# Ledger of designs, part 111: designed miniproteins, single chains, continued (2)

Each design is a single chain, and the fold is of that chain. pLDDT is the mean over its residues in the fold that is shown.

## One batch from the design tools (miniprotein)

Design m7869
Fold by ESMFold2-Fast:
Structure m7869 (fold): chain A 87 residues (1-87)
Amino acid sequence: MVKLEDTEEVKKAYEEGYKLGREIGEKMDIEEARRLEEELKEKAEEAKKNKDEKKLNEILAYAAGLQEGIKETLEEQNREEEAAELV
């Protein structure tokens, strides 16, 4: 596993992802969540090919925040099965 660096940029990316994840979970837009996760995977793969470790860490932090925000929101709504499939 790539270790996330504890930088301001990585922390900000996680927080931004988390906020969006909460909004997506509240709207119950699981298809939007899946689309964003696919886009983030593609961007992460490009960052790996370019050996841009900083950008890769920011993308991974954003994705982690997004997943956590969705999961927590769905769990609060008693939709734990959907949360488990997404993360």
Scores: mean pLDDT 74

Design m7870
Fold by ESMFold2-Fast:
Structure m7870 (fold): chain A 65 residues (1-65)
Amino acid sequence: AALLNAANCFISELTDKNLPDLSFAQIAANCGLPPELAAKLLEEVGVLGSGDPAVLRGIARSLLS
């Protein structure tokens, strides 16, 4: 449960309009998300080229299943 909440927090921060100059490592730490899961979510964002929160939440759930 806690990891899903942390992932949802991270995804919400990633989809914020102020993304371009943010430290992703700092956002992950602030949400309590392990760096390995944060790195995996960032890799998927880079591959997709989009910040669709529904897609990112699906990926997070798959990683935690």
Scores: mean pLDDT 65

Design m7871
Fold by ESMFold2-Fast:
Structure m7871 (fold): chain A 90 residues (1-90)
Amino acid sequence: VKVEALLYGDTLAIVVKGVSKEQADAIVAAMRAVTDGTIEYKIEGNTLKAKVTGVTLEEFKAILEAIAAVLPGELKTEIKGDILRAVLEG
């Protein structure tokens, strides 16, 4: 499983590859539990694509921790300028 997440301003874009439908549903549920932002998502085969608008840095970290809790692997986070990026490798 591979997760790539990017926060730019107040908008989080996330792509999760190699997930089952059950894992994708669990990720979306976990995200909804930790943010008041607007969540838009779609599942295409084994790929989950989601966009969350109105996200704070604290909510971004909570979302990443929630995703890491439902997926195997290590979560790596980096900051570049005004962009915060995270990658989870399983």
Scores: mean pLDDT 74

Design m7872
Fold by ESMFold2-Fast:
Structure m7872 (fold): chain A 75 residues (1-75)
Amino acid sequence: MLTLEQIDAGYEHLKGLLKYLVENKDIEGLKQLIEEIDKLIEYIRNSDQPEEVKEYAIKRLEEVKKEAEKALKEL
């Protein structure tokens, strides 16, 4: 079962990856990150996790996606 601590750890990892890609101006990497986040959101939506866990995870993923999309526009 997916825990909030596991979601937070994954969020921290994705935030670190986003920062790395932005610092390196990796446009292709940022696009791949957005695509991977969309796939992960779909996976979570279709999982048997409690609704509150799904909402928390999806909200965190949408935050990273929004930051990645903003970074792409600024590069």
Scores: mean pLDDT 83

Design m7873
Fold by ESMFold2-Fast:
Structure m7873 (fold): chain A 78 residues (1-78)
Amino acid sequence: ELEEIERRAREIEAQLTDEQKQYIEQVVAEVQAEADARGIRSREAVVAMMQRAIDRISFLPELREVVERQLALQLEAL
């Protein structure tokens, strides 16, 4: 199950263009700036804000799924 999620995330990540990766970085930076301005320092709260922002502005549903799974795996690895 975890291996399947990792494989899926890696496959779709390999399909991402440099532009799409930069777009994701841009969204992350904007969410971080908003969280900082609002005094939010909880990782869980920042993650929720990030997912909401991607959901609202992402053009590709599959891209949202990949980002969600990648983020979940990063949190589990801690």
Scores: mean pLDDT 62

Design m7874
Fold by ESMFold2-Fast:
Parts: C-alpha cells; sequence; structure tokens
Structure m7874 (fold): chain A 77 residues (1-77)
C-alpha cells in the first residue's frame, strides 16, 4: 500500500473510532486529499472509497476502528 492510502485508512478508522458516520469520515478524507494533497476530486474519491472498504472489511473480521487506525499510523511513522 502507498503512504497516501495508509493515511486514508488511518483517517477513516480514526473518524469511526471517534463516532463519525462512514459518510462523514469519507467526506473528511476527500476534503483533506483535495485541499491539502492537491488531488483531483475523482482521485480523492477513489482513495477514500478504497480506504473505507478496507476499514469495513477489517471491522467485519473483528478488528476495532481504534486498532485499525493505530496499525495504519504505525506503518506511516
Amino acid sequence: PNTILLQGIAMIAGGLAGGASEENAKDGLIQYLVQMQWMSQKEAEEIANEALEYVKRQIENGESPEDIAEKAVQQIT
């Protein structure tokens, strides 16, 4: 996985751990990627969708959003 996707996974999982909805977590990531990383709307949405689907799959497999966020941050730093 590239660093940007790992950042996306951390942001989605962190948002969900903090009580955000899937929609709000995804929208927050898209806004970050467009505004701070200078991505196109299409590219940001593709990354946000991939990050959200990854996080949802990990939750289905018994991982908590907090653990998913921690593991993603650990891989970036």
Scores: mean pLDDT 82

Design m7875
Fold by ESMFold2-Fast:
Structure m7875 (fold): chain A 76 residues (1-76)
Amino acid sequence: TDEEAREALEGLARSGLNAATVKDSTIMTNFFRRMADGFRDEALKVPKYAPWADRLVEAMDKGKDAVEKELERFKK
């Protein structure tokens, strides 16, 4: 549902920010990245939100600032 997909996008964003924050701990970074993958898969099930999920995943590779920038775009 749209509500589930939106919750998945919020979970993806939080997991991405957490992974960037705890980068000094390989175990914790991997944990949050796996969480992000799960949330991404849920968001991709709804075509309306799939482009946002893809942009957030790309932003995670670029770091915390990139994730925050994409979240601002989504909230507009």
Scores: mean pLDDT 68

Design m7876
Fold by ESMFold2-Fast:
Structure m7876 (fold): chain A 82 residues (1-82)
Amino acid sequence: MEELAKRAMKLALEASKELPTSDMLKVIGLVLRLMGAMFFKDEEGMIASMEDLVELLEKKLGKDHPYVVELRELLEKLKEEA
């Protein structure tokens, strides 16, 4: 669980480098939200934050972008462990 969330945060931050500053700041905000959920062991909050990250990155980079594909895979693994 925690290792998947950490990998997702790193991946989302790398993906944010492909985005305009306004969208990059949105990704950073969602990563901080995911980090908070992980710190408080809030499984529902971790899943919700990762779903929001996937949705934002899919809209901005496209569903088939390598970072988006990997982040979706991490989200599905997180849901299976919850």
Scores: mean pLDDT 82

Design m7877
Fold by ESMFold2-Fast:
Structure m7877 (fold): chain A 111 residues (1-111)
Amino acid sequence: MRGSEELIEKSLKISMLFITHGVNVVIARNTAKTPEQEQQLLNQAHKDFAEELKKAAKEAAELARKEGLEEAAELFEQAVRLLDRYLETGDLSDLDEAMKKIGEGERIIMG
């Protein structure tokens, strides 16, 4: 059930992306002078996060599949598709669902 050290390192990198995104959201909310500026800063933070998260999730999916962790690989692959949809449409529900799928995949990797 538990993934290799390399796959655990990929999972930790994803966790760091979540922490960094949380910090960027707080910065956007505290530095924006108007609701319109807050929306613009949040949209940029979510987009940057989704682009980095997609790359990390794709790498995690490929490694999980190589290690025979097919359920984790499928969850990360589903997350990549949701992140692609979010980046095309801006629909935050796809980003939220992608984050959930990644969390489920990480749970499998960590045992």
Scores: mean pLDDT 86

Design m7878
Fold by ESMFold2-Fast:
Structure m7878 (fold): chain A 55 residues (1-55)
Amino acid sequence: SDVEDYRLGLRGTPGTVTATTQLAKEGRLDGVRFVADNGGGPTGRGARSILRTYG
């Protein structure tokens, strides 16, 4: 998934990985997962939501 690729550092920048890790520690990834589950899996929109929260 896009979100997993960002979290694993396979996609994006080191800053994106750091932001995703911080959101996970804060428990704020639930919104992205919830939206993704409604759509059948993590999407670019989910990843964009993570980035927008920190951007």
Scores: mean pLDDT 46

Design m7879
Fold by ESMFold2-Fast:
Structure m7879 (fold): chain A 82 residues (1-82)
Amino acid sequence: LKEEMLKLKPGETLTKSGKRDEGLATFFNEADDPEKKKKLIEATPENTSLVLRKDMTDEQLEEYIEILKELKEAREKVEQRK
């Protein structure tokens, strides 16, 4: 899951089967938990638009947030080249 999510391009989502799919995720709608949306937005690095399916479990969502934080940290380290 981690490796697959880190390879998602802006606008892509993972399906239940782990296949990449183009388009916007249906995970976020008006009825969904706004706190989870906020955590995802805050964890997402600049110039990265990663989208999730509505049917992801809470465990998968937390794993995804952790992956985004690692990606952001890795990009910040690259910025410190000199």
Scores: mean pLDDT 52

Design m7880
Fold by ESMFold2-Fast:
Structure m7880 (fold): chain A 61 residues (1-61)
Amino acid sequence: SKQKYLQLGKQYEQKGKQALSQGDNQSAAQYYSLASGYYHLSGDDEKSEELQLEAEKLLGG
């Protein structure tokens, strides 16, 4: 369901923020990419695009 995907997106976004706060850009990018996919499945395309771009920036483009 869209509701389940939204919750997963939020969980992985939180994990990404935690990794970023620890200086782990690679793990943060992986978590943001996962969150982006779940937000897309939930119908939140704007949030999906935002997190995909953030992940790409963390990996150097």
Scores: mean pLDDT 88

Design m7881
Fold by ESMFold2-Fast:
Structure m7881 (fold): chain A 70 residues (1-70)
Amino acid sequence: SLYEELKKLAEAGDIDKLRELHQQATSLEERVAAAHAINAAVLGTPLLSEEQIRKLAEATEGGRADARAA
């Protein structure tokens, strides 16, 4: 899955490939996951689980929907 690939690249510190996957992301959830993986790799922090990333993507999408409605 995309999440498994992002995890492997983040653990390897391969920022260039993480940026490539972020650009290839087809959904907001995938873009949020890739952006988090880049930040985790740069900061040396643990990667969030797929479930946690999904919740962050839902919160981000809700905020964007609210901004578009305003």
Scores: mean pLDDT 73

Design m7882
Fold by ESMFold2-Fast:
Structure m7882 (fold): chain A 91 residues (1-91)
Amino acid sequence: SAKEVSDRLLALPRETLEDLGVQAGFSREQARKLADWLLTQARADPAGLLRMIQNPSPLDPQFVNLLSALKVPKSTLVKFFELLRKALGLS
């Protein structure tokens, strides 16, 4: 469920989220911004966040906005969500 995935995400150490970002190709600074965004979305919109984690898509306005905010290639953000799905037991 969206609540269960949100609870799992919020239970992860912030440094774990940052390390996954760096593994995907983010700088540490970009990874911190990504972690802050994810934790905010987990609280504000768990269902929308779960949809994006399960199927990152340029048809999702949140995904497009996140690409623009972080100034990263689509491939980098897609790789991050692949790693995040593994960390959350979703893949």
Scores: mean pLDDT 84

Design m7883
Fold by ESMFold2-Fast:
Structure m7883 (fold): chain A 109 residues (1-109)
Amino acid sequence: SRAQRLVDQANDRFNKGNYDDALSLYRDAFSTDPSNIKIVEQVAKGGIKLVEKGYDDAVPLVQKSGISLADNGDFDTAIKIGNQLKSLGFDKEAANIYITVIIQQNLKA
């Protein structure tokens, strides 16, 4: 898919240290297919790797990806991404993911 190609390009840019290009490509991948769990998981994981490198510009994309995972029923990965953001010092962004998980779990109860 186009979204998978964008993820693959983002991963290549990340491996080359081109973090700005990697973030832009992950954003494009998310925008192309925001409800596709497999794409959104890869975007969230790539975004976390960027934040771990000190590239905090990736934080909004990671939050948005975690929320989308929760909205689409992937609660386990959403919680994991929230926990990773919290461990990196982004408590507010993690809380927004956790709140979405709680809301979506209650709607499916």
Scores: mean pLDDT 90

Design m7884
Fold by ESMFold2-Fast:
Structure m7884 (fold): chain A 99 residues (1-99)
Amino acid sequence: SLIVQALTALGVGLYYYKQGKYEEAIEYFDRAAELLATVDPNSPYLARAYFNRGRAYEKLGDYQRALDYYTRSQQIATLSGATNLQQKSLDNKQRLLEK
């Protein structure tokens, strides 16, 4: 099941993120996003994977990639009706644009 593999990868990515292992977190969030995009390109899980990729890149100081992923997360969250995730993505974009 691609969805089970994707959600497992998302969970492992979050585990590494909590440990401060941001490069490892990104690898798993990338895998989750790849799998989720093949299942449903408008899913709130895909929006969440992009949001977490943005957070991890922000922690690494890669603000341009963080902005790109927050933008993708916001767009998909809007299409899926994930209002809280849409707002969090927008708030994180605004914070990064303020330096």
Scores: mean pLDDT 89

Design m7885
Fold by ESMFold2-Fast:
Structure m7885 (fold): chain A 124 residues (1-124)
Amino acid sequence: MSLEEKAEELLEEYKKDPVGFTRSSLTTALLRAREAGAEALAALLEAALPNPVVPSEELVREILEAILAKDVDRLLALIAAVEDPRLFASLAGFAINAIGLLQVLSPEELRELILRLDEIVRAR
């Protein structure tokens, strides 16, 4: 299966249960953030878990396009542009989970992305 086919299947799974997928993504991202020592990001993800904001399908598609392109700067810019901290948490969670599922980045590259997201959270 191509990377593009895997991403389309991921988007279809998101469409079937956007709330459940968002909650699962937040949970996965929270564990990874804690493992990376991304304390500010971890706190934001944990705070979003009880009542997650569900991202629009268009925004999820844009995040997936950035991931497929391995355009980390575009990915971070898309997430950082969001003013709502709960929506930020949901997008960061989705990105971390999707990168892990698609295996687009190495574990070290994913850890670096998590730490860059943590820096963005701390600067807000």
Scores: mean pLDDT 88

Design m7886
Fold by ESMFold2-Fast:
Parts: C-alpha cells; sequence; structure tokens
Structure m7886 (fold): chain A 76 residues (1-76)
C-alpha cells in the first residue's frame, strides 16, 4: 500500500508540472498517508477526485494518468 501511495504521489507531481495546485496537494496527501494510516481512505478519495477533475478539464490523457487514477481508486 505505501509503495502505491508513493507512486500515486509521483504521478501527481508529474501532472503538477502542468497544474501546480495538484503538486502541492499530492505532496501533502502522501505525507499524511505515511504519518497516519487511519486517514488514508479520506486522502485517497480526494486524490481520485482531483485526478478525475483534471481528466474532465481536458488535460492530456496519458497511460500514466489512467494508471495513477486506477491505483488510487483501488486503494480507496
Amino acid sequence: MLSLLRTGGRGLLELGRQVPSLEDRGREIVRQAEENQADVVTQLEKVGAELGAMMAEGHPHGEQTRQVVAQVVEIA
């Protein structure tokens, strides 16, 4: 689980190069998930929503983006 959260966080950092607000959110979520597993479900739900919003806004749809979304949703 922790390795998948780190992968998701790195995916958000890559997407954050195009959307800086998501870079900060991705870092915060990974940090909180590593410090407190009790909050991981809530944080992962937020990550899934943010990634879904980016895709809906017409940002480039890459295989990396789809993989990150799938990983986050599966963990949640």
Scores: mean pLDDT 58

Design m7887
Fold by ESMFold2-Fast:
Structure m7887 (fold): chain A 63 residues (1-63)
Amino acid sequence: MAEAEAKLAAERAAGAAGVKPSPEAQEAIGEVGGGLLRMGDQIDAELAAGRLTDEQPELVYLP
């Protein structure tokens, strides 16, 4: 059911962006986004272990 909605959204985005960026540019963007997501997962794991809290944001926070 979401297929038609996603297709329309993709068509709109493609129309607004014009020609698609190069595969190299898409790869670089994906790599940066992947790094940020992994950092979020790491923080979540440390919070669950009680090693890092929002009261101590200075505790070894690495990108």
Scores: mean pLDDT 56

Design m7888
Fold by ESMFold2-Fast:
Structure m7888 (fold): chain A 74 residues (1-74)
Amino acid sequence: SEEARERFLAELRELYEEAQKRIEEAKAAGASIDEINAIFQEFMNRARALALRYGLSLEELVAALEAVAKELKA
């Protein structure tokens, strides 16, 4: 439904913004590449779980992530 799509995108946007903030804070603190990669992996795992809950494919998740990233341009 349109309502489910809107809710999915809102939750995905929140996850994306949280991940961006954590990565920038980690970089400012001098985090290693491995530590930054761990934040990315956590984000991707949460995003995949979100997509699964909404019955979406990996391709649909990737398209949604691309759209969210383009909107936020952070």
Scores: mean pLDDT 85

Design m7889
Fold by ESMFold2-Fast:
Structure m7889 (fold): chain A 128 residues (1-128)
Amino acid sequence: MSVEELIDKAVEEAEKILASDTKLHPLLRAIYELLIAVKNNDLEKVKEKTDEIISLIDQLPSILPFIGELALVVAALVKNDNFKEEAKKLIQHLVNHPQDHLIVPFLILSAFKDDPEILKKVKELMKE
């Protein structure tokens, strides 16, 4: 599956969740807009939405694991080192949810499989 197809599916899933849960709306909206910016190669909006997502993460008792990890991978792509500690917390949360953990590696590998530097950064962020 292509990166574009994965982003489209993540956007579709986010839209469904936005319709059902008002508590998650601000974070899901920011992630949705981040995925659209990635699809359109708009690096300025990618950075803007990544920063917004980081600020919103601490406001929620839980996250959407697979979309959160996609945001983490995008943050690694834009070289946002300030996200590293928050990224570790997200990954540790996902370890307690096996079904979500299976989706996360698939999204990361499918999105960035051919970029060794991005894969290296993602592996470093996934270390406990």
Scores: mean pLDDT 51

Design m7890
Fold by ESMFold2-Fast:
Structure m7890 (fold): chain A 97 residues (1-97)
Amino acid sequence: MIKTVTIKARFEGFSKETALIIGVELANDIVAKVKELGATLSAEPEIKIREVDGKILLEITFQAEITDDQAKELEKYISEKLKEWGAELEEPMIVED
């Protein structure tokens, strides 16, 4: 079943430009990881940058045919990638039908 996946990452001390660069790299990593997991992308990742409470928030939204187990593995991968950039998930990865 096709699900809408939303990732929200928080950056402290980063510019919007730097967050956008990280967002593009993360979107590419997501596309590759979704394929590796055997899931299928149904829509290209949409990247949105905004400032919330003086912090930069990166939002990446995409649609994929993905199982709950694949979604958990993807969230773990994304969390580890964000950590390498000094960023954190603002909230757990949102998966909606």
Scores: mean pLDDT 82

Design m7891
Fold by ESMFold2-Fast:
Structure m7891 (fold): chain A 64 residues (1-64)
Amino acid sequence: MGDRALQSIQQMADDARAAGHTQVADQIDQLGQQARQALQQGDWDTVRALNRQAVDLYDQALAA
């Protein structure tokens, strides 16, 4: 389950970068690194929270 969240975050970062939103992509990449660390510690609540933050950043970039 957590592996899917990490892949989703990476996909959003890649999509944002392809769309020219490099700064947002970099922020999403950082959230992905934090989510990977949380997953290694078994902290699923933090993984979910970081995935939500990535989605919010991605949606805001595409809405602008």
Scores: mean pLDDT 81

Design m7892
Fold by ESMFold2-Fast:
Structure m7892 (fold): chain A 72 residues (1-72)
Amino acid sequence: KEKEFIELLEKLEKEGVVFGVVSELTPRLKENIEQFKKMGVKVYLVVHPDPLSDEAQEEALRKIEELIEEKK
């Protein structure tokens, strides 16, 4: 799962997309996301109470696959 996740993130990064999984949106994280968007970078986040769980990883993988499909 980890290796497949990293490979998918690399594909999204080449397309100018930043993806992450976080436990919550902190004010600093929101500010950083806004700065990335102003630079023309697309930022997508999955919010999950346990970002290291198998459930969070599976949700993230599904979202990444959707984003890759949308960009085709």
Scores: mean pLDDT 67

Design m7893
Fold by ESMFold2-Fast:
Structure m7893 (fold): chain A 59 residues (1-59)
Amino acid sequence: TREEIERRRAAIEASPGLRRGARADAMLAQGRSLAEVARELGVSPGTVSRRIAALRALE
């Protein structure tokens, strides 16, 4: 529901790590590769994977 979406956004907003994960996830959803997203964010592909895993743990 809209309330669940807002609650999830609030949780992401409160955590810098989750915000970075959400941004990486959005870039992957646009069809970018993991390596390309890692290059854009200035981190290793492993870091991008961990950020997305943390976001997924949020549900």
Scores: mean pLDDT 73

Design m7894
Fold by ESMFold2-Fast:
Structure m7894 (fold): chain A 90 residues (1-90)
Amino acid sequence: SMEEVVRRAGEEARRAALDALERLMGGPLPPLELWSPSLVEELERPAREAEEVARRLLEAGASEEEALRAAREVTERAVAELLALLEAHR
């Protein structure tokens, strides 16, 4: 289903963002409750963007594979932007 593909795109994006942040920090992330609301929103942005692009492509008649591929490309860009933002504020 479209909703299942969209959910998967978002889950993969969230995982990629968390994995990248753990690598940047050299260990496990502190509990999210200790993060600022704006930082939590930035962490959630890759998932939202991946879900949006996957849904848009599926609605346009693209295949599941095409939608997930495009979502992964958007995720890579969004995660790189997130890491650059965090490094600039270190």
Scores: mean pLDDT 82

Design m7895
Fold by ESMFold2-Fast:
Structure m7895 (fold): chain A 93 residues (1-93)
Amino acid sequence: MLTKEQIIILAEATVLLGAAYFYERVLANSTAPSREEALAKAREIREEMEKLYKELKEAIDAGDLEKARELLEQMRKLHEEMDAIVRKVLAED
């Protein structure tokens, strides 16, 4: 059975991955001159987020909370990078 902490970590990771998909869609619908390069970077970040999410789920299943927290922190940093890219593109629209 999952602990409360495991549920919270999985929930936050799920939201961060969902945000990456949402941001990619926002960039795909942009008309900004930087859109194509930004979209390519966003896709790379989203692919890394998917990899980290899979590894995080495996860490939770193994009971390795230290590794799960480290992976979640990596996902948070990627989210900050994605947010900066999206904000820059939206400012050019």
Scores: mean pLDDT 86

Design m7896
Fold by ESMFold2-Fast:
Structure m7896 (fold): chain A 66 residues (1-66)
Amino acid sequence: SMEEVEEELRQIVDDTLARHPDASPQQLAQLVTREMQKLADEKNVPESKFNELLRRVVEELARRTA
């Protein structure tokens, strides 16, 4: 479900921040985007829904790294 995918994406953000505390915002964005692309490919998420989730995750990452 979309709720499960959203929760998994939040986990990716949390894990990426925890594993890379010294990474720049640009590096964090690259890492998160890469993991999200893997998830989308594996779960065959439609592009429109993927773009919505990506936007939300990028906003979450920006808030946490500001």
Scores: mean pLDDT 74

Design m7897
Fold by ESMFold2-Fast:
Structure m7897 (fold): chain A 62 residues (1-62)
Amino acid sequence: SDTEIQALQGGIQLIIDTLKKLGKHDEAKELEQKLKNAKSIEELQKILDEGQKILQEYVKQQ
């Protein structure tokens, strides 16, 4: 659904923006590229899961 796609895209964008604020520009760029190329809810969910794992790793080092 459009609502589900928008929610997943928004979640991924929030992670990208947070990584940029943490100075993790390479990781943010990789997620931006994956988000741009995503064509399904399944792909968006995978990107969200990957982004959450990356962010969790960096938050633990503060």
Scores: mean pLDDT 85

Design m7898
Fold by ESMFold2-Fast:
Structure m7898 (fold): chain A 94 residues (1-94)
Amino acid sequence: SAALEELLALEEELIELLRQERYEEALETLERLFELMLENIPKLITLEELRRALERFRGSFTQLLEHNNKTELLPKLDEVVARFEERLAALEAA
């Protein structure tokens, strides 16, 4: 599946950006990753699994940004999470 190949490539990109401490670009890659997952429900991921993944990534990313004194990026993380939570709620209502 082309979508699965793109998912794996984005996960590898995210891990590499985090290793390089490129947190702002890592947040942009995370947003692209969630967009791809959202567009491929339920084939790649279920709605419930994506919601759980979003919460796990929010927690992990918050800790990572706080540990590395990048708290200025927390509002951007919160905006990304809120946008995907809104889109997930809209899909549940449809």
Scores: mean pLDDT 84

Design m7899
Fold by ESMFold2-Fast:
Structure m7899 (fold): chain A 84 residues (1-84)
Amino acid sequence: MEEELKRTEAEVKRRIHEALAAAEAANNQDAIALIQQGARELGKLFDEAVELIRKGAPREEVERKLREVLELTERLVAEVQAII
């Protein structure tokens, strides 16, 4: 689980960084604000995933939380790309 969390975190950080760079290059303040809000929401989901692992929650619950993280990341990146 820790390895899956680490891999998910790395992928999310890469994709968010790329989206932020594109939004900044486009000088699109709405896109930048969307990424900032999305990053805060992703941080909360990661904190929840860490707590699930710490508490020894079932693997299925942790996997569902990591899927929520990836789905939010995908949606956020797609929304940013649609407006820049």
Scores: mean pLDDT 86

Design m7900
Fold by ESMFold2-Fast:
Structure m7900 (fold): chain A 58 residues (1-58)
Amino acid sequence: GDDLKRQARVLDELLKRNPGVAYNMIRGYIDVGLGQELLDAAKELGLDDLADVLESLL
């Protein structure tokens, strides 16, 4: 949904500025069962850094 696409953009930018916080937030999405949906949003938006991290953690 639109909220996940917005969060994907924020997380991709956060990976560049504070990777430790970004990884903790990404792990939180995976733990609540939203990891695949976040990955799909990242791929649709062309957020390669976030997509690569999610692929490695899923």
Scores: mean pLDDT 84

Design m7901
Fold by ESMFold2-Fast:
Structure m7901 (fold): chain A 100 residues (1-100)
Amino acid sequence: YEEEEAQLQQEANRAILERNKLKQDEQYKELGREWGKRYDDYRKRGKDAENRLQQDQADQNEIAQTGKEEDISAAQAELTENENLVGLRYLEQQMEKAAK
């Protein structure tokens, strides 16, 4: 489960790097001005989600050490929600990129 979560985080980071490269491309800037603005918004939200994800991972590790099943389950759900948000950003970026 944590392996799948780490995979989503890596995919989101990769999408952010690709998005930055596309925004610098002259063809993208000329033809995709609207998308450039949307990429900025998604990048900001992606960064916020990534920061929350890292906090949640640290909190989950601390909670896991206490051995409380309910607390562990709650932390896992929160972590998954944040990763899903980051994953959704990645998919939206891919769709915009494909439309170019």
Scores: mean pLDDT 54

Design m7902
Fold by ESMFold2-Fast:
Structure m7902 (fold): chain A 63 residues (1-63)
Amino acid sequence: MSDEEIVENVRKTLEDLAKRGNLVSGLMMVTGLSRETAENILKELGEEGAVEYAVESVRNHLS
C-alpha cells in the first residue's frame, strides 16, 4: 500500500500543478533536477510525458 499510494499522490500533485502552470516546480521537487533540466524535460516530453517521467523516477527511488 505504501509505494502505490505514494506514486498515486505524486501523480495527482503533479497534475494539479500542471493545471496551475507550475509543473516545472513540481518536476524539480519530485526529481531533484535543476529548473533548466525540468524545463527541457517538459519541452521534450510535453505535460503528460513529463508527469510520467517524474512518476517513474519516484518508482525507481522506492524500489
Scores: mean pLDDT 80

Design m7903
Fold by ESMFold2-Fast:
Structure m7903 (fold): chain A 91 residues (1-91)
Amino acid sequence: SAIETAVDQIVKIAEKDGLFKKTKLTEEEFRSKAETLLTEIKEKFSISDKHLPHFFLQLLSTKPAKEIAEDFDLPVKDIEKLQKLARKLFK
């Protein structure tokens, strides 16, 4: 599925960037949480399957909600809500 493909890509990037160490999660825990968040994103927002990994990683970054909203043509309020959820899952 598109979600499984996105999870695989995200996990590879997370491993290279030390995101597992930063989030204090094992690879298995990170993968499970990524799948959950991506499923919610895909159901609620019209984001292209090819852009799902990049969108997800931006939500986990320190990038301001306004910049992410501009990059993906989504309302700032929706991005703020997703960033809050992502930080809760991946802190």
Scores: mean pLDDT 80

